# Designs tried in a protein design run: designed miniproteins, single chains, continued (2). Part 78

Each design is a single chain, and the fold is of that chain. pLDDT is the mean over its residues in the fold that is shown.

## One batch from the design tools (miniprotein)

Design m6685
Fold by ESMFold2-Fast:
Structure m6685 (fold): chain A 70 residues (1-70)
Amino acid sequence: SLDDDAIEVGRQMGIGAGASPDAAERGARLAVRYLRQGDEDRALQAMIDAGLSEDAARRVLEAVRGSLDS
């Protein structure tokens, strides 16, 4: 699905930015959830709360957004 593709792209970007695989997957799922609700600020904060650095969270957010817009 489009959401599953966005989660995988986000997960890979998070791992590339130094997140653990578990944190990157959780972060990507949170990004999809909150972007679908139109709340980008909450998506970013939820990823940070899930253990991503601010840099990793921003990269995951951009990757997920781009994938969902496809």
Scores: mean pLDDT 86

Design m6686
Fold by ESMFold2-Fast:
Structure m6686 (fold): chain A 72 residues (1-72)
Amino acid sequence: REAELEAAKAAVLADPAHQPELERLKAILADPNAPASEKLEVEVTAGMALIKWALGLPLSDAELIALIAAEA
């Protein structure tokens, strides 16, 4: 279960095409001046990814990127 999720996150991190979006979301979460609505959008996407994972549903690359950013 968790090993499969970690493998999926590692695969997303290994793809350089995903790095710009991951850094963008991390920057939003780390910026104290970023709009609360943008931070909430990332957190909601990450939360929905965890719910989908708990239900055994497949996660998209975008959902995995949001989850990785929110965990950092």
Scores: mean pLDDT 77

Design m6687
Fold by ESMFold2-Fast:
Structure m6687 (fold): chain A 70 residues (1-70)
Amino acid sequence: MRVDLLGDTLFADAAGTPEAAERIREEVRRAAEEKGVKRVVVPDSDTLGVRAAEEEARELGLEVERRPVS
């Protein structure tokens, strides 16, 4: 799992385990609260980690984008 911060955008790499999904949720929340992130970009895949990142971002009122994995 990789998480990168660029300006007001958080790039969250897909994670398939419940533990990784929990971690990605915490990273999204922390980035929004501490670093002023406004957008979360996730790979276009239906993994537990992608869903967790999207759900947390949506609950925090952030923009969510899915992008091709490449």
Scores: mean pLDDT 75

Design m6688
Fold by ESMFold2-Fast:
Structure m6688 (fold): chain A 64 residues (1-64)
Amino acid sequence: MDELDEKARRVADAAASLAPISPEGAQALRRGVAQGLSPGSIADEVARAMGLDPGRLRRAVRRT
């Protein structure tokens, strides 16, 4: 559980640095974590749900 929480926190913090997290972004985050995706893949799904640049969000996740 703690490992899933850390993946979610890392992507959420990175997304929040770019824009406020939407309900769609939060759902994409939970879905990606539940599917066992990597932080980078979760970032891609969150970026798609929120209309953000996936490459920019991936870079933000790597910096945290």
Scores: mean pLDDT 76

Design m6689
Fold by ESMFold2-Fast:
Structure m6689 (fold): chain A 106 residues (1-106)
Amino acid sequence: MKLTEESSLEEILEWLEEKIEWLKKTEFIEKGDPEEARRHLLEGEISLGLALMMRALNMPKEKILEQLREAALHFQKALDNFHSSLKEELLRLLEELKELLKELEE
């Protein structure tokens, strides 16, 4: 399944679970451009950081969710260009995104 700007919270959580499990089982793989993967990983981490800051400032849940969706879309693009050297950073970021989304679901 591919995420879009219209993906629901539940769809993003399902995607995260699938990609986390895939990454844990993947030893060595090269899918595309490592520079593109790194760029999207960084952009996703920035969006995730903005969501965390917005949450700390008690901003509306809807605005926080928009930043988390943006982070997920960037991590999807990083995975499309995936290299095994990014495995540990992507696993950490996907787990952080998953936990924050679960907290917003509750």
Scores: mean pLDDT 81

Design m6690
Fold by ESMFold2-Fast:
Parts: sequence; structure tokens; C-alpha cells
Structure m6690 (fold): chain A 74 residues (1-74)
Amino acid sequence: MLSPEMQEILDEAEKELAKLPIPEEHKKAAIDTLRQEALRLENDESLSEEEKVARLRALARLMIDLARHEAAQA
């Protein structure tokens, strides 16, 4: 089960992506990528909780920035 902090990162990313004028398939792909990484991080016993959160937050920022770049091209 995802930590509340990791879930909050996913919820905020989904909310930000929902606002962008890009195809729904691209939004779904971005959220699916973030969920997959969150599950991978949760199961990584070599990482601290702080490191897991930091990595997910960094990926969410990159995915949102890529989506904003796509929106700007439309």
C-alpha cells in the first residue's frame, strides 16, 4: 500500500495533468508511468522512505514538464 505522501504526489500530478490541453491517452500514460514507479519504489528495500518520496516527486515534475511542453506545441 502506498504511503500517504506518495499517494499525495500521484493525486497532485493527476490534477495538474487534467488541466492541460493534451490527449487523454497521453495523460493516462503519464499517470500509469508514475503509478508503476511508485509501486517499484515501495517494494525497493534498499531505499529509505525519504528517498522513495524524493524520486517519485522528481519523476512527477519531469512528467508534468513534458506534458506542459506538449500543451505549448498545440
Scores: mean pLDDT 83

Design m6691
Fold by ESMFold2-Fast:
Structure m6691 (fold): chain A 79 residues (1-79)
Amino acid sequence: MEEERRRLAEEAGEYYTARLAAMSDEKKRALLEQALAAAAEAPEASALLAKGIEAALAGDLEAARRYFKEAVLAALDAA
């Protein structure tokens, strides 16, 4: 169901954004490396996760939330 899918993606995106905002830049960079390494198995979702982490490192939490939402939607579409 599209509405539930959207809600799950929004909740996950907000949750990940809040956790990343509380992390040090060092931990954010470690997560970025993990997301890039995972791109071979899940290229679309991993690329969006990487963009979200990069946005969070730049201080753009709204862009980070948008990318994390898109990453969750891409993962759900692939499943």
Scores: mean pLDDT 76

Design m6692
Fold by ESMFold2-Fast:
Parts: sequence; C-alpha cells; structure tokens
Structure m6692 (fold): chain A 81 residues (1-81)
Amino acid sequence: MTVEVQFGDNKVYFRRPGVIGPGYVNDLVKKLSKELEKKGAFVSSSSGNTVGSVYYDPSKTSREEILKMIESLGYKVTVIT
C-alpha cells in the first residue's frame, strides 16, 4: 500500500492508511527533510509512524520536485487533491 500525500501552500502532509509499518512515515519525512536541506528549502517537520508533515520554502522547490525526491528515495505515494 502507498503513502497518501497532500500538498498545502508551504506544506506536504503524509498519511499511511492500513497496516502500520515500523517507522515508515517517520523514515520518509526524515529522508525528505535531508534532501530539502540540500536545496536550502527545508523549514520544519513533524512525524510519527502513520502521519507526518514537512514545511518547505516554495521559492526553492516545487511539488513536482518533491514528488521526484520521494520516488528517488524508494517510496510509492498517491497524491490526494
């Protein structure tokens, strides 16, 4: 099952429905935060095992670029409108 992703103005929100894997969303948020820090786009993050969020600078990155980062880290995501 994939992680659900929802974008706000300066925020990406993560939720993993169904069977809880050990630290899956927390690991995703941690790795994505590191990639965003490399671009100078990281602001803050908060995460648990099933839900998480990352705030970013939209002048330094885009929604498409964030999705590519997540895919390059080996995660499968479904974008929710």
Scores: mean pLDDT 77

Design m6693
Fold by ESMFold2-Fast:
Structure m6693 (fold): chain A 72 residues (1-72)
Amino acid sequence: SLEELKELLLDPESDGDELEKRVAAEPEVTEEMLREIQNELFAKKYGVPLEEVRKRMEEQEKKAEELEKEKE
């Protein structure tokens, strides 16, 4: 389940091989869900609010868009 996947990702002692197998075995987990889980893990690992992690990603995406538009 999604919750079990989150627990495995949060466990620093989790076996990387088992984690890979678990991710492959979760057919209901979309790329969007995986990104959200990764954002939450990053926020917890570095003690940063989830909103700040999301903001940083959005700003990077906007900068990439701006740079491409400036070149055209």
Scores: mean pLDDT 66

Design m6694
Fold by ESMFold2-Fast:
Structure m6694 (fold): chain A 83 residues (1-83)
Amino acid sequence: SEGTEYGKKGLELGKEGNGKEGGRYSSIGASKAIEEKDVEGAKYALEGGLAAVKSSGDDREGLNAGIGGALAGIGALFELGAK
């Protein structure tokens, strides 16, 4: 699914130290996961956002994108986690 594809990409980018793009892909993945009812994509979006936060160091844009991705992933899990 698109949610899982974008979420996985966000996680890979976050782990590679690209916090800004990792956070962006995670946010997109979370939105797609809600549309597709894809719990796996929502989980990847949360993990990607958290990885982006960890890799950002002093990069404020990366940190902000990572926080946004993590919050979007949490929101998607809450939307989907009720069933």
Scores: mean pLDDT 83

Design m6695
Fold by ESMFold2-Fast:
Structure m6695 (fold): chain A 80 residues (1-80)
Amino acid sequence: SEEEKRKLLAETFEKLLEVLEDAPVELQREVVDYFNEKATLYEEGKISAVEMLREIAEFLRSKGLEEAAKIAEEAAEKLE
């Protein structure tokens, strides 16, 4: 359902921010900027929630943030 999808997205972003709290400030800024860019595309209907989460996971993995990448990937797998 749409409510379940919205809840999963909110919980996922909360977990991602929690994992990033100990990262260097410069990396946190870069990641947050990327999240905002992808969230804007999703809100505009240009990409799906699954596509957004997969692109975020790939970005996080490219930055060596494996734990955060796994959280985003698991969320993408749970979405219909």
Scores: mean pLDDT 83

Design m6696
Fold by ESMFold2-Fast:
Structure m6696 (fold): chain A 77 residues (1-77)
Amino acid sequence: SPLLKKLEEILKEMKKIYNSDKPIEEKWQEAIELAREAERILREFLASKPSEEELERAREIIAEWQKILEELYEKLK
């Protein structure tokens, strides 16, 4: 699925931001913007009636990006 590939690319970008040398506040802001874009793509992906295999892959991507956001949020404290 082209939409699933876009979600995978967004996760890759989030991982790149997380591992960058930017200030934590900038990482958080950039990650949140990517998360908003990912949510829009995810809605289109779900509307495309993906297979069970594609749904499982999407769940794994979502879990990984949520973990990155949680780790960034904790570092802001």
Scores: mean pLDDT 86

Design m6697
Fold by ESMFold2-Fast:
Structure m6697 (fold): chain A 67 residues (1-67)
Amino acid sequence: ELPAELRAALEALEAEAAPALEEARARGDLAAHQALLREMGERVIELFRRLGLDELAARGEEALARG
């Protein structure tokens, strides 16, 4: 369903973020964990825009705005 380029890029972003997210979770640092999730969300939105997936990018922006 997802384009191969999108899937590969999402997997790469997840792999980059995973160690930092696990580290924040292990420390119980909720603020750092939330900041990392927000940064990852912003990167995913930019990826959607780069691939011309404007509708998915708009939905992602709405999700980030809601919290």
Scores: mean pLDDT 78

Design m6698
Fold by ESMFold2-Fast:
Structure m6698 (fold): chain A 54 residues (1-54)
Amino acid sequence: SLLDKVKEEYIEEQLKKGVPRGVVLKRIRENPEFFGDVLLERGVPRSRVLRELR
């Protein structure tokens, strides 16, 4: 899905910056509002983002 693709692309970009995968995944879990902003910036529709963050 578009959401899974955007999530994996974000993770890969953080890995290239030297952030470990486990730290990226923890950040996503503990900061859902931040991850929602990442999804919105990358073209995921707002309605889809709101559904995933509840």
Scores: mean pLDDT 77

Design m6699
Fold by ESMFold2-Fast:
Structure m6699 (fold): chain A 77 residues (1-77)
Amino acid sequence: MLELLGKRLKDAAENSKFISEEKAKEIVEQVVEELKKNGLEEVAEEVKELYEKLRKEGASSRDILLEVAKFLEKKAK
């Protein structure tokens, strides 16, 4: 599951030349909801915190999606 969510985020980041902040937020919120539905509430909270941190640092929507994808891939190991 975590690997599939990570792939989904990475595909979204790589296949779109431009991703709006609104669209990136929707994608991340969908990932958070999927994690919660699968009992991974701690991972869901960590994803939400990572998203907020990267937004505060001024990261692009693409970079945010890629960093969340990397985080999920690391957690899957």
Scores: mean pLDDT 80

Design m6700
Fold by ESMFold2-Fast:
Structure m6700 (fold): chain A 71 residues (1-71)
Amino acid sequence: MAAEIEKLKAEIDKKYQQQMDEALKPVQKLLEEGKKKGDKKKIEEAKKLMDLINKAGQQAYNGALEKLAAK
């Protein structure tokens, strides 16, 4: 049981990592564009968007783990 739960958690972790990478891609492009132009405000805005995406992803991930524990 415990080993099976660990495996399931690893699959959830992998899925969330891929989803986070995909969600962060457009924001990372904004960050790179800001760096090329030397636009500090655009860089800071991109970093704030990354933080919001990470926060939302963490909440969704925690919710998924809580749901798994309830089963």
Scores: mean pLDDT 77

Design m6701
Fold by ESMFold2-Fast:
Structure m6701 (fold): chain A 70 residues (1-70)
Amino acid sequence: SKREEIFKILEEAVKKAKEMLEQGYSDEEAYNIAKETLKKNGYNLVFDSVEDFKKALELIEKAIEERKKE
């Protein structure tokens, strides 16, 4: 379904951002890779700040994990 495609794209973006953070890259660099990953798939990711992005990243990761349990 289209919803499952969106979740797969979000999971890819979150995974790349998390991998960058684990490797010691900045929050801004992690945000940019997530933004570009979504953009290339036709989704425009807009946040008011990097702090908002970090909160969204945590919520999206939790949503993906919850979906895998269902």
Scores: mean pLDDT 73

Design m6702
Fold by ESMFold2-Fast:
Structure m6702 (fold): chain A 84 residues (1-84)
Amino acid sequence: MLDEALERMLALLDENNAPESYKEAVRRFFALIRGDEEVLRELAEKWGVPLEKVRHRAAVAREAVEALLAGAPLEEVEAILAKA
């Protein structure tokens, strides 16, 4: 479940002594991959970016989630998130 994946990622970040800003970044991107098409459209409008870019960010967030769950270092996760 996405909520369990988010909780596990937050726990992994805590284990690596990540600052709160990293946890907030994870929560923001996790919301993108958790949202449906209507939610993604609303976020695209709110952030002033094309819907395709929001979908791309959702895919990048999924990649970041999978990397974190696999034990990747935070610097690698940051690099993945920077692609969004």
Scores: mean pLDDT 73

Design m6703
Fold by ESMFold2-Fast:
Structure m6703 (fold): chain A 83 residues (1-83)
Amino acid sequence: GPMSLEDEPDIPKELVDELIKKAKELGIDLKEEDARLFLKGYKQATGRLPSEEDLEEFAKLLAENPETPIEDITARFITLKSS
């Protein structure tokens, strides 16, 4: 329920699954915990969930930077998208 301060803010599983699928199509084995880390960080920083285009762009960024930790790629992407 929406009463826990530690709960994820209603991140749709559909977005998690879509991001993982897009990453796999580019040859990246993205784990659910890493996908959720990105989606939580994005929503916290921007106040919005990423669009389909944002998910595609992030998956491509992962594929272009396979040796970069997920936390660093997430921070880089959020910095590009946050106002």
Scores: mean pLDDT 76

Design m6704
Fold by ESMFold2-Fast:
Structure m6704 (fold): chain A 75 residues (1-75)
Amino acid sequence: MVVASRTAQEGEKILDIARRLAEEAGIDTSGLSGKEIAEKIREAGYVLKIDGVEENLITDGVPGLVGTKIELVRR
């Protein structure tokens, strides 16, 4: 079940979107790297999907392509 989703806008980074989705699920992302955020998402029973593909690594500084769909999904 999709619990939160965002479509990437101009100037947004994948890491920033992932932080927002994790926060919507009640996960504290303060001071965490993209890898650590992805690990916390999975520990909480969720998976992050980018355009329908499960993603296990979030690279810091990677820009989101405008129109890319990022979803937080409960397993």
Scores: mean pLDDT 75

Design m6705
Fold by ESMFold2-Fast:
Structure m6705 (fold): chain A 94 residues (1-94)
Amino acid sequence: SHAEFLQELVERIRKAIKERKEEIIKKAKEITEKAKAAGKDLSLKTSLYLELVSLGYQVGAELAKERGRNISDEEIEAMLKVAEEETEKLYKEI
């Protein structure tokens, strides 16, 4: 069902973030530092959000393929909300 897929999607994304936490933080810091060196204004929080959005899309695409279905706009919105919530959590831990 749609509700079951959405629940599995959110749980899988949060698990992936937990498992890749150190990698995500390191990559976000590197992106922010490179942007600053290039004279661009990109906050660490924004870099974290972009990394989490990218991970969410990868996880969502894999789950959709496993279930033989496409991701809906509503499911994309849920993925973006998870990325936003998890960005706040990770940023507080740095």
Scores: mean pLDDT 88

Design m6706
Fold by ESMFold2-Fast:
Structure m6706 (fold): chain A 74 residues (1-74)
Amino acid sequence: MKVVGLFGDEKNREKLYKLAKKIEEEGQKAGIDTVVLVGSGVDKETMERHVKGLAEGLGAEYEVIEIKDEEIVD
């Protein structure tokens, strides 16, 4: 089992959920139970704390990914 935390600005919410679905699908294809937590409008420290706590409780690896504001033209 693996826990992945995705976080970013609320305006990137759709992008966050789209990535979460892709990560879960790739985990399923690889035979790995993958749990994705989405933190829209949540800061890095808060996200890391929640993801780490859940992963430690499950005996799982974890990863935290920030999606930055780049929805529109550079």
Scores: mean pLDDT 75

Design m6707
Fold by ESMFold2-Fast:
Structure m6707 (fold): chain A 77 residues (1-77)
Amino acid sequence: MDHVLAQIEAAGQAVREHAAKLSPEELAAIEDLLVQAYLAATQGDLETALAHLRAAADKASDPELRARLLALAQEAE
């Protein structure tokens, strides 16, 4: 539980660090997916949390942010 939540929090931090490279629509979509991941994780649905974290990575147009989010999702497994 705590490990997955820590990776989701790290993902939020990575998104904030790359926010200037993202469109407002892209930023909102990624943030929504991270909120969904956090809610799923707090309810014990780690599979759904991980799927939303991977979906957030897939929405990232910046390759560095995408790679970072994918690495965090892999570490959360």
Scores: mean pLDDT 81

Design m6708
Fold by ESMFold2-Fast:
Structure m6708 (fold): chain A 80 residues (1-80)
Amino acid sequence: SQVDQIISGGFGSMDRSTTPQQIRSSVSMMMSYMSRMLSPQDTMSVMDQMIDYTRTLPPDMRDAAVSVINSRRDQIIQQM
């Protein structure tokens, strides 16, 4: 799907030289793009897919990505 392509493309552009701040910025952009096209429920489902994808990343990159995803999920829940 287009969502799967955005997730794999976004994370696929990251390597060991990518800084935690760049990871947070890229993940935030992916989530902002998704939230414009999807319902809050679907956006949260995509966030779960993104967290699963972070399992393929080095621990430092995974921690940075997961923290941003969880913060955004909490914001969506508070707005529901």
Scores: mean pLDDT 77

Design m6709
Fold by ESMFold2-Fast:
Structure m6709 (fold): chain A 91 residues (1-91)
Amino acid sequence: MRSETEQRVQALLDKALEVAGTGPVLDRSAAEELREILAELLALDAPGAYIHSILVTYAFIAKDIDLLTRLSQAFEEGKSVRPLAEEALKR
C-alpha cells in the first residue's frame, strides 16, 4: 500500500512527464510548471532520484548550463542534489 505522500509524489512525477511531453516547443511556461512541481517535491521530502530527474529536465528546458554542470558534478561525486534544487527555486 502506498502512503499518501508516495501517491502525491507519483502524481507530481506523472504531471512532470505530461509537461515534458507537450510538444516540440518547450518554452518558459513548461519550465515554470516544472519549477512548481520541483517545489512541491522538495516540500514532500521526495527521494533525491526524483528531485534529480525533474531538476535536470527543468535545467535543460531553461537552458541553464551552469545548473546542468553542477548537477553532473553532484551526480559524479554522489552528493545530494537537494541544495541545487532549493537554489534554483530562489531564482
Scores: mean pLDDT 73

Design m6710
Fold by ESMFold2-Fast:
Structure m6710 (fold): chain A 69 residues (1-69)
Amino acid sequence: GKMEEERERKLKLAEVLAIQKALEEAAKLGKVLSIKVERLDEETVLATATTDKGTVEVRVTAEEAVKAA
């Protein structure tokens, strides 16, 4: 329904924001080797970026992503 479509849109925005933040922080740490993005629940996305110097984890909520867009 329309509510599910809006939720999906917000989660996709959260995925994009989480990836952007994780890559920015990872690039400050070292050479980015990989990135993983996962939905933890209906409101939260986790992006994990692995570098040659360590790992960066960023959590973004759907609400935060909508506010940033």
Scores: mean pLDDT 83

Design m6711
Fold by ESMFold2-Fast:
Parts: sequence; C-alpha cells; structure tokens
Structure m6711 (fold): chain A 68 residues (1-68)
Amino acid sequence: DKPETRTFTFSDGTTYTVKLTPEQLRELLARVGEELERIAKENPDASDDEIAQRIAEVVKEYLEELNK
C-alpha cells in the first residue's frame, strides 16, 4: 500500500505529521487506543499533559519500529 500523510493532534495542542500505509495507521491507532485504555485503568488521575506525552511516546516508538 502507498503511504498516506496523517496528522495527529493531542489535547495539549501537540501535533505529529507522519506518512503511514493504511495497515500501519491501523496498527498505530490500535496501540494508541490500548495506551489510552491502560492509562484510564492504571492511572485515572493522569493529567491531559501526561496523557498527551504518553500518546506522543507511543507514536514515536511505533515510528522508530518502522525505521528498522
């Protein structure tokens, strides 16, 4: 599949623009969803800033995996 340009915007206003295939985008969204669910269960007192940072790290980690 051809890579598509996607922009992710977080509650703190942080944005990340990445070029992903549809399959990679689905994987990234799944990981973000899992992290959000984990935060809600494990750290319900997390601030919006902390949530944004954790999601940003998930995005960065995934991009680094793709950059083997």
Scores: mean pLDDT 73

Design m6712
Fold by ESMFold2-Fast:
Structure m6712 (fold): chain A 63 residues (1-63)
Amino acid sequence: MAEKVKEELEKKGYTISDKAAELKAAYLAKDYERALELLQEIYSETFGLPPEQVTVPREPVLE
């Protein structure tokens, strides 16, 4: 089931493995700016909006 979604998104050029791995690594490194950029890229590709126009649905709290 998960592989089907991943394959469909890869056909659209998302390369989910790369972006998802980078996003997770950024969160683990507490590099929230990088994580925000990656999320904006994913949403921009999904909705056809420029990355700067995309609002991240959840922002991590810095503590």
Scores: mean pLDDT 59

Design m6713
Fold by ESMFold2-Fast:
Structure m6713 (fold): chain A 61 residues (1-61)
Amino acid sequence: MIRLPEEVKELSEEEQNELLRRVLEWLDANPDASDEEIAAQVRAEAARVLAEARRRKELEE
């Protein structure tokens, strides 16, 4: 089972759906990916979505 970072809990439902869409799109492009590569990609995409969410939050304050 792919373990999502705890920081993903900070994401809105829409941002979590965007994260899942990006991961699924990457999996379609990389069908031979190992569990380790999939986990690394999930972490990378989660970090990007979190950074984008935090940047938007800072601009609102």
Scores: mean pLDDT 73

Design m6714
Fold by ESMFold2-Fast:
Structure m6714 (fold): chain A 58 residues (1-58)
Amino acid sequence: SAADAVWEATGFTRENAGAIAGGMASMNPQAGAMVVKAGRPDTPISAAEAAGEAAAAL
């Protein structure tokens, strides 16, 4: 998935997910949402909810 691709490409860790999501969302809200989803690969989360969490991390 796009979220998994972002996870693998960035060397992403769950510990810094919030900071990464905030930074990405400031430039591209969809990218921020994908980072939030990548931090929770086994949690069912909607695109709108993920975008909201990314925005909250700003």
Scores: mean pLDDT 54

Design m6715
Fold by ESMFold2-Fast:
Structure m6715 (fold): chain A 100 residues (1-100)
Amino acid sequence: SVEEKVNELLKKIEEKLLERAPEVREKAAGLSEEEQLELRDEELIKIVKEIAPEITELFKEMLEKLRKMLKEKAPLEERQKLAEEYNEKILKALKEKIEK
């Protein structure tokens, strides 16, 4: 039941991201690469805050670190490792909140 609730929350976040992706792309058109990343991150944070406020700070921290790695031209493998580490932290936080 806890895993089912976690999966439902993650699915809602994913579905909302996909739903808003066309609008975000349209708003990002004509912006600089840095401005596009900022807009994307703001929209992602808003979605997470609406669906799973408990993980908002972890998600924000992950996005900030990923953006820094992109600016520093870090390899895809290093960025993937960071994302995997945060995915584990996010899942743990969601499970703890659902279990009571």
Scores: mean pLDDT 79

Design m6716
Fold by ESMFold2-Fast:
Structure m6716 (fold): chain A 59 residues (1-59)
Amino acid sequence: AAMDDATAEAQRLIAAESPEDQKTLLGMLKGERGAAAEGRLSPEQVANIDALEAEVKAK
């Protein structure tokens, strides 16, 4: 299945090694966590966010 544009952009930013891209990524993840807390995301989207946060933490 196609990923959301926001999730795809977050994965691209994780691959990029710049301080500006890191700040952008953190802002995007914060926004997506807010949407998840409001129940506006599918379980699949929430799982993708959790996976991206785990990848960022592992770096």
Scores: mean pLDDT 67

Design m6717
Fold by ESMFold2-Fast:
Structure m6717 (fold): chain A 85 residues (1-85)
Amino acid sequence: SVADAAAAESPAVRAAIEAIRKELEENPDLPKSKLVSLGSAVGIYAAIAKMAGDEETVKLAYETLSLIAKQLGDEELAKYYEEKA
């Protein structure tokens, strides 16, 4: 099933999100195009984690989306994702 496939990907998804978080922490002035691309990737990872029932990885994904939104200057969106985490 799609859920079983998502569960198999959970460790890789978590590692991918952690790598993105590290890139954000090391590069506070990333170009907006790169931030949008990373946000799209994290959004997909959040969906996979939700299908897998991996609540910890879903939380990490939303925390990461909040960081991306903050670097984009979108404080409203950052707060929205922070409240979802």
Scores: mean pLDDT 83

Design m6718
Fold by ESMFold2-Fast:
Structure m6718 (fold): chain A 104 residues (1-104)
Amino acid sequence: SELDKAVEEALEALKAGDLGRFTEIARRIMEKYGPEGLVKLVEAIREHASELDPATLVGALLQLADLAIREGHEEVVEKIREFAKTLPPELRAVVQRALDALRA
């Protein structure tokens, strides 16, 4: 599907360390497919987390969280919180701290 292709393009951007392109694609996914598209993107990132640089992974989750919070998509934020719980303690702490700051 077009959504599956967009998700794959977003993953390839992350594998290349291109957070700018990733954010552009994520915004397009949100505009076309709403929160369901972002949930699918979060799940795809979780499946491929071991293939990503830790800093890029954290950056991607924070960009998705910012986008989801700005648009009021609580379901996406919850998926990111669940994913963060599966990360190593140091990365988990960074993501959780940033999520709390974005809601302030």
Scores: mean pLDDT 85

Design m6719
Fold by ESMFold2-Fast:
Structure m6719 (fold): chain A 104 residues (1-104)
Amino acid sequence: SKAEQIERKAEEVREEARRILDELGPTEEAIDRIEEVIIRMIKELEKDEEKREEIIEDVRGMARQIKAELRALADAPEAERRARVLAMLDAMITHVKGKMLEHF
């Protein structure tokens, strides 16, 4: 089903995000790459144009918030910055999944 496809793709995106963070660390570059991965998923799975643009705008806003938090935590230990970024990325992926599943 489309719902099962969305659930599976969201899990794949979570694994990809973890991989990107392992490669680049908790950096703005990592957030930009993860944002692109999430937007690609939305474009592939959400066929309603209005809903697609709404969810993409939400993702762009949330990615800006994560980058702002990283800047605020610039002097914090890497482990703290990583934990905060992971929590915010998980919340973002959960939000996107929920929005895509909302009409099922």
Scores: mean pLDDT 87

Design m6720
Fold by ESMFold2-Fast:
Formats: sequence, structure tokens, C-alpha cells
Structure m6720 (fold): chain A 95 residues (1-95)
Amino acid sequence: SARDLSDQAVRLARLGYGSDAVRLLRQASRTDPLLAGRAGVRAAEVALRLGYYPTAIMVGDTAIRIARDAGDDDLARRAQRIVDEARRRLQQVLQ
């Protein structure tokens, strides 16, 4: 189900497995784009909190696209803020 795929995507993001999380979110979005978009934001937030900045960016960018395609501008803006924070944090680590 879209819920099971979305839950697994959040678990993969918690482990830093961004590409696998993105794949599952895209599959979930074919059935329930709003649920997948919300799960993508949650996955990106979790990855950001754990310091997996490349995963947070990858998953967050996917959540932005899903949210925009679904017409949820508020969700897309929330995902964008997470991506912007992850990019800022990644630059701090690389300096």
C-alpha cells in the first residue's frame, strides 16, 4: 500500500539510504500523492535531524516535486525549507 511504501521510505531515510527512500516515495505517489508528499517531508526532517544532509536534500527535493504535482503549495514550501537548511548544514560540515 502507499502507506507501507511511505513508512518504509521514512525508515530508509533514517538510515541515510536516500536513493531507496526516493524510489519508494515515487511508487507511493502513484497511488496517494498527498500521503507520499507528507511522508517525504517527514523522511527529509528525520534525515536532517540525524545529520544525513545528502539524504535530506534528495528526499526533500522529491517531496517538493510530489507536493507541487499534487497542488499542495504549503507542503512544497515546507519541503523547500528542509532542503535549504540541509544545504546550509552540509556547507558548514564541508568548511
Scores: mean pLDDT 91

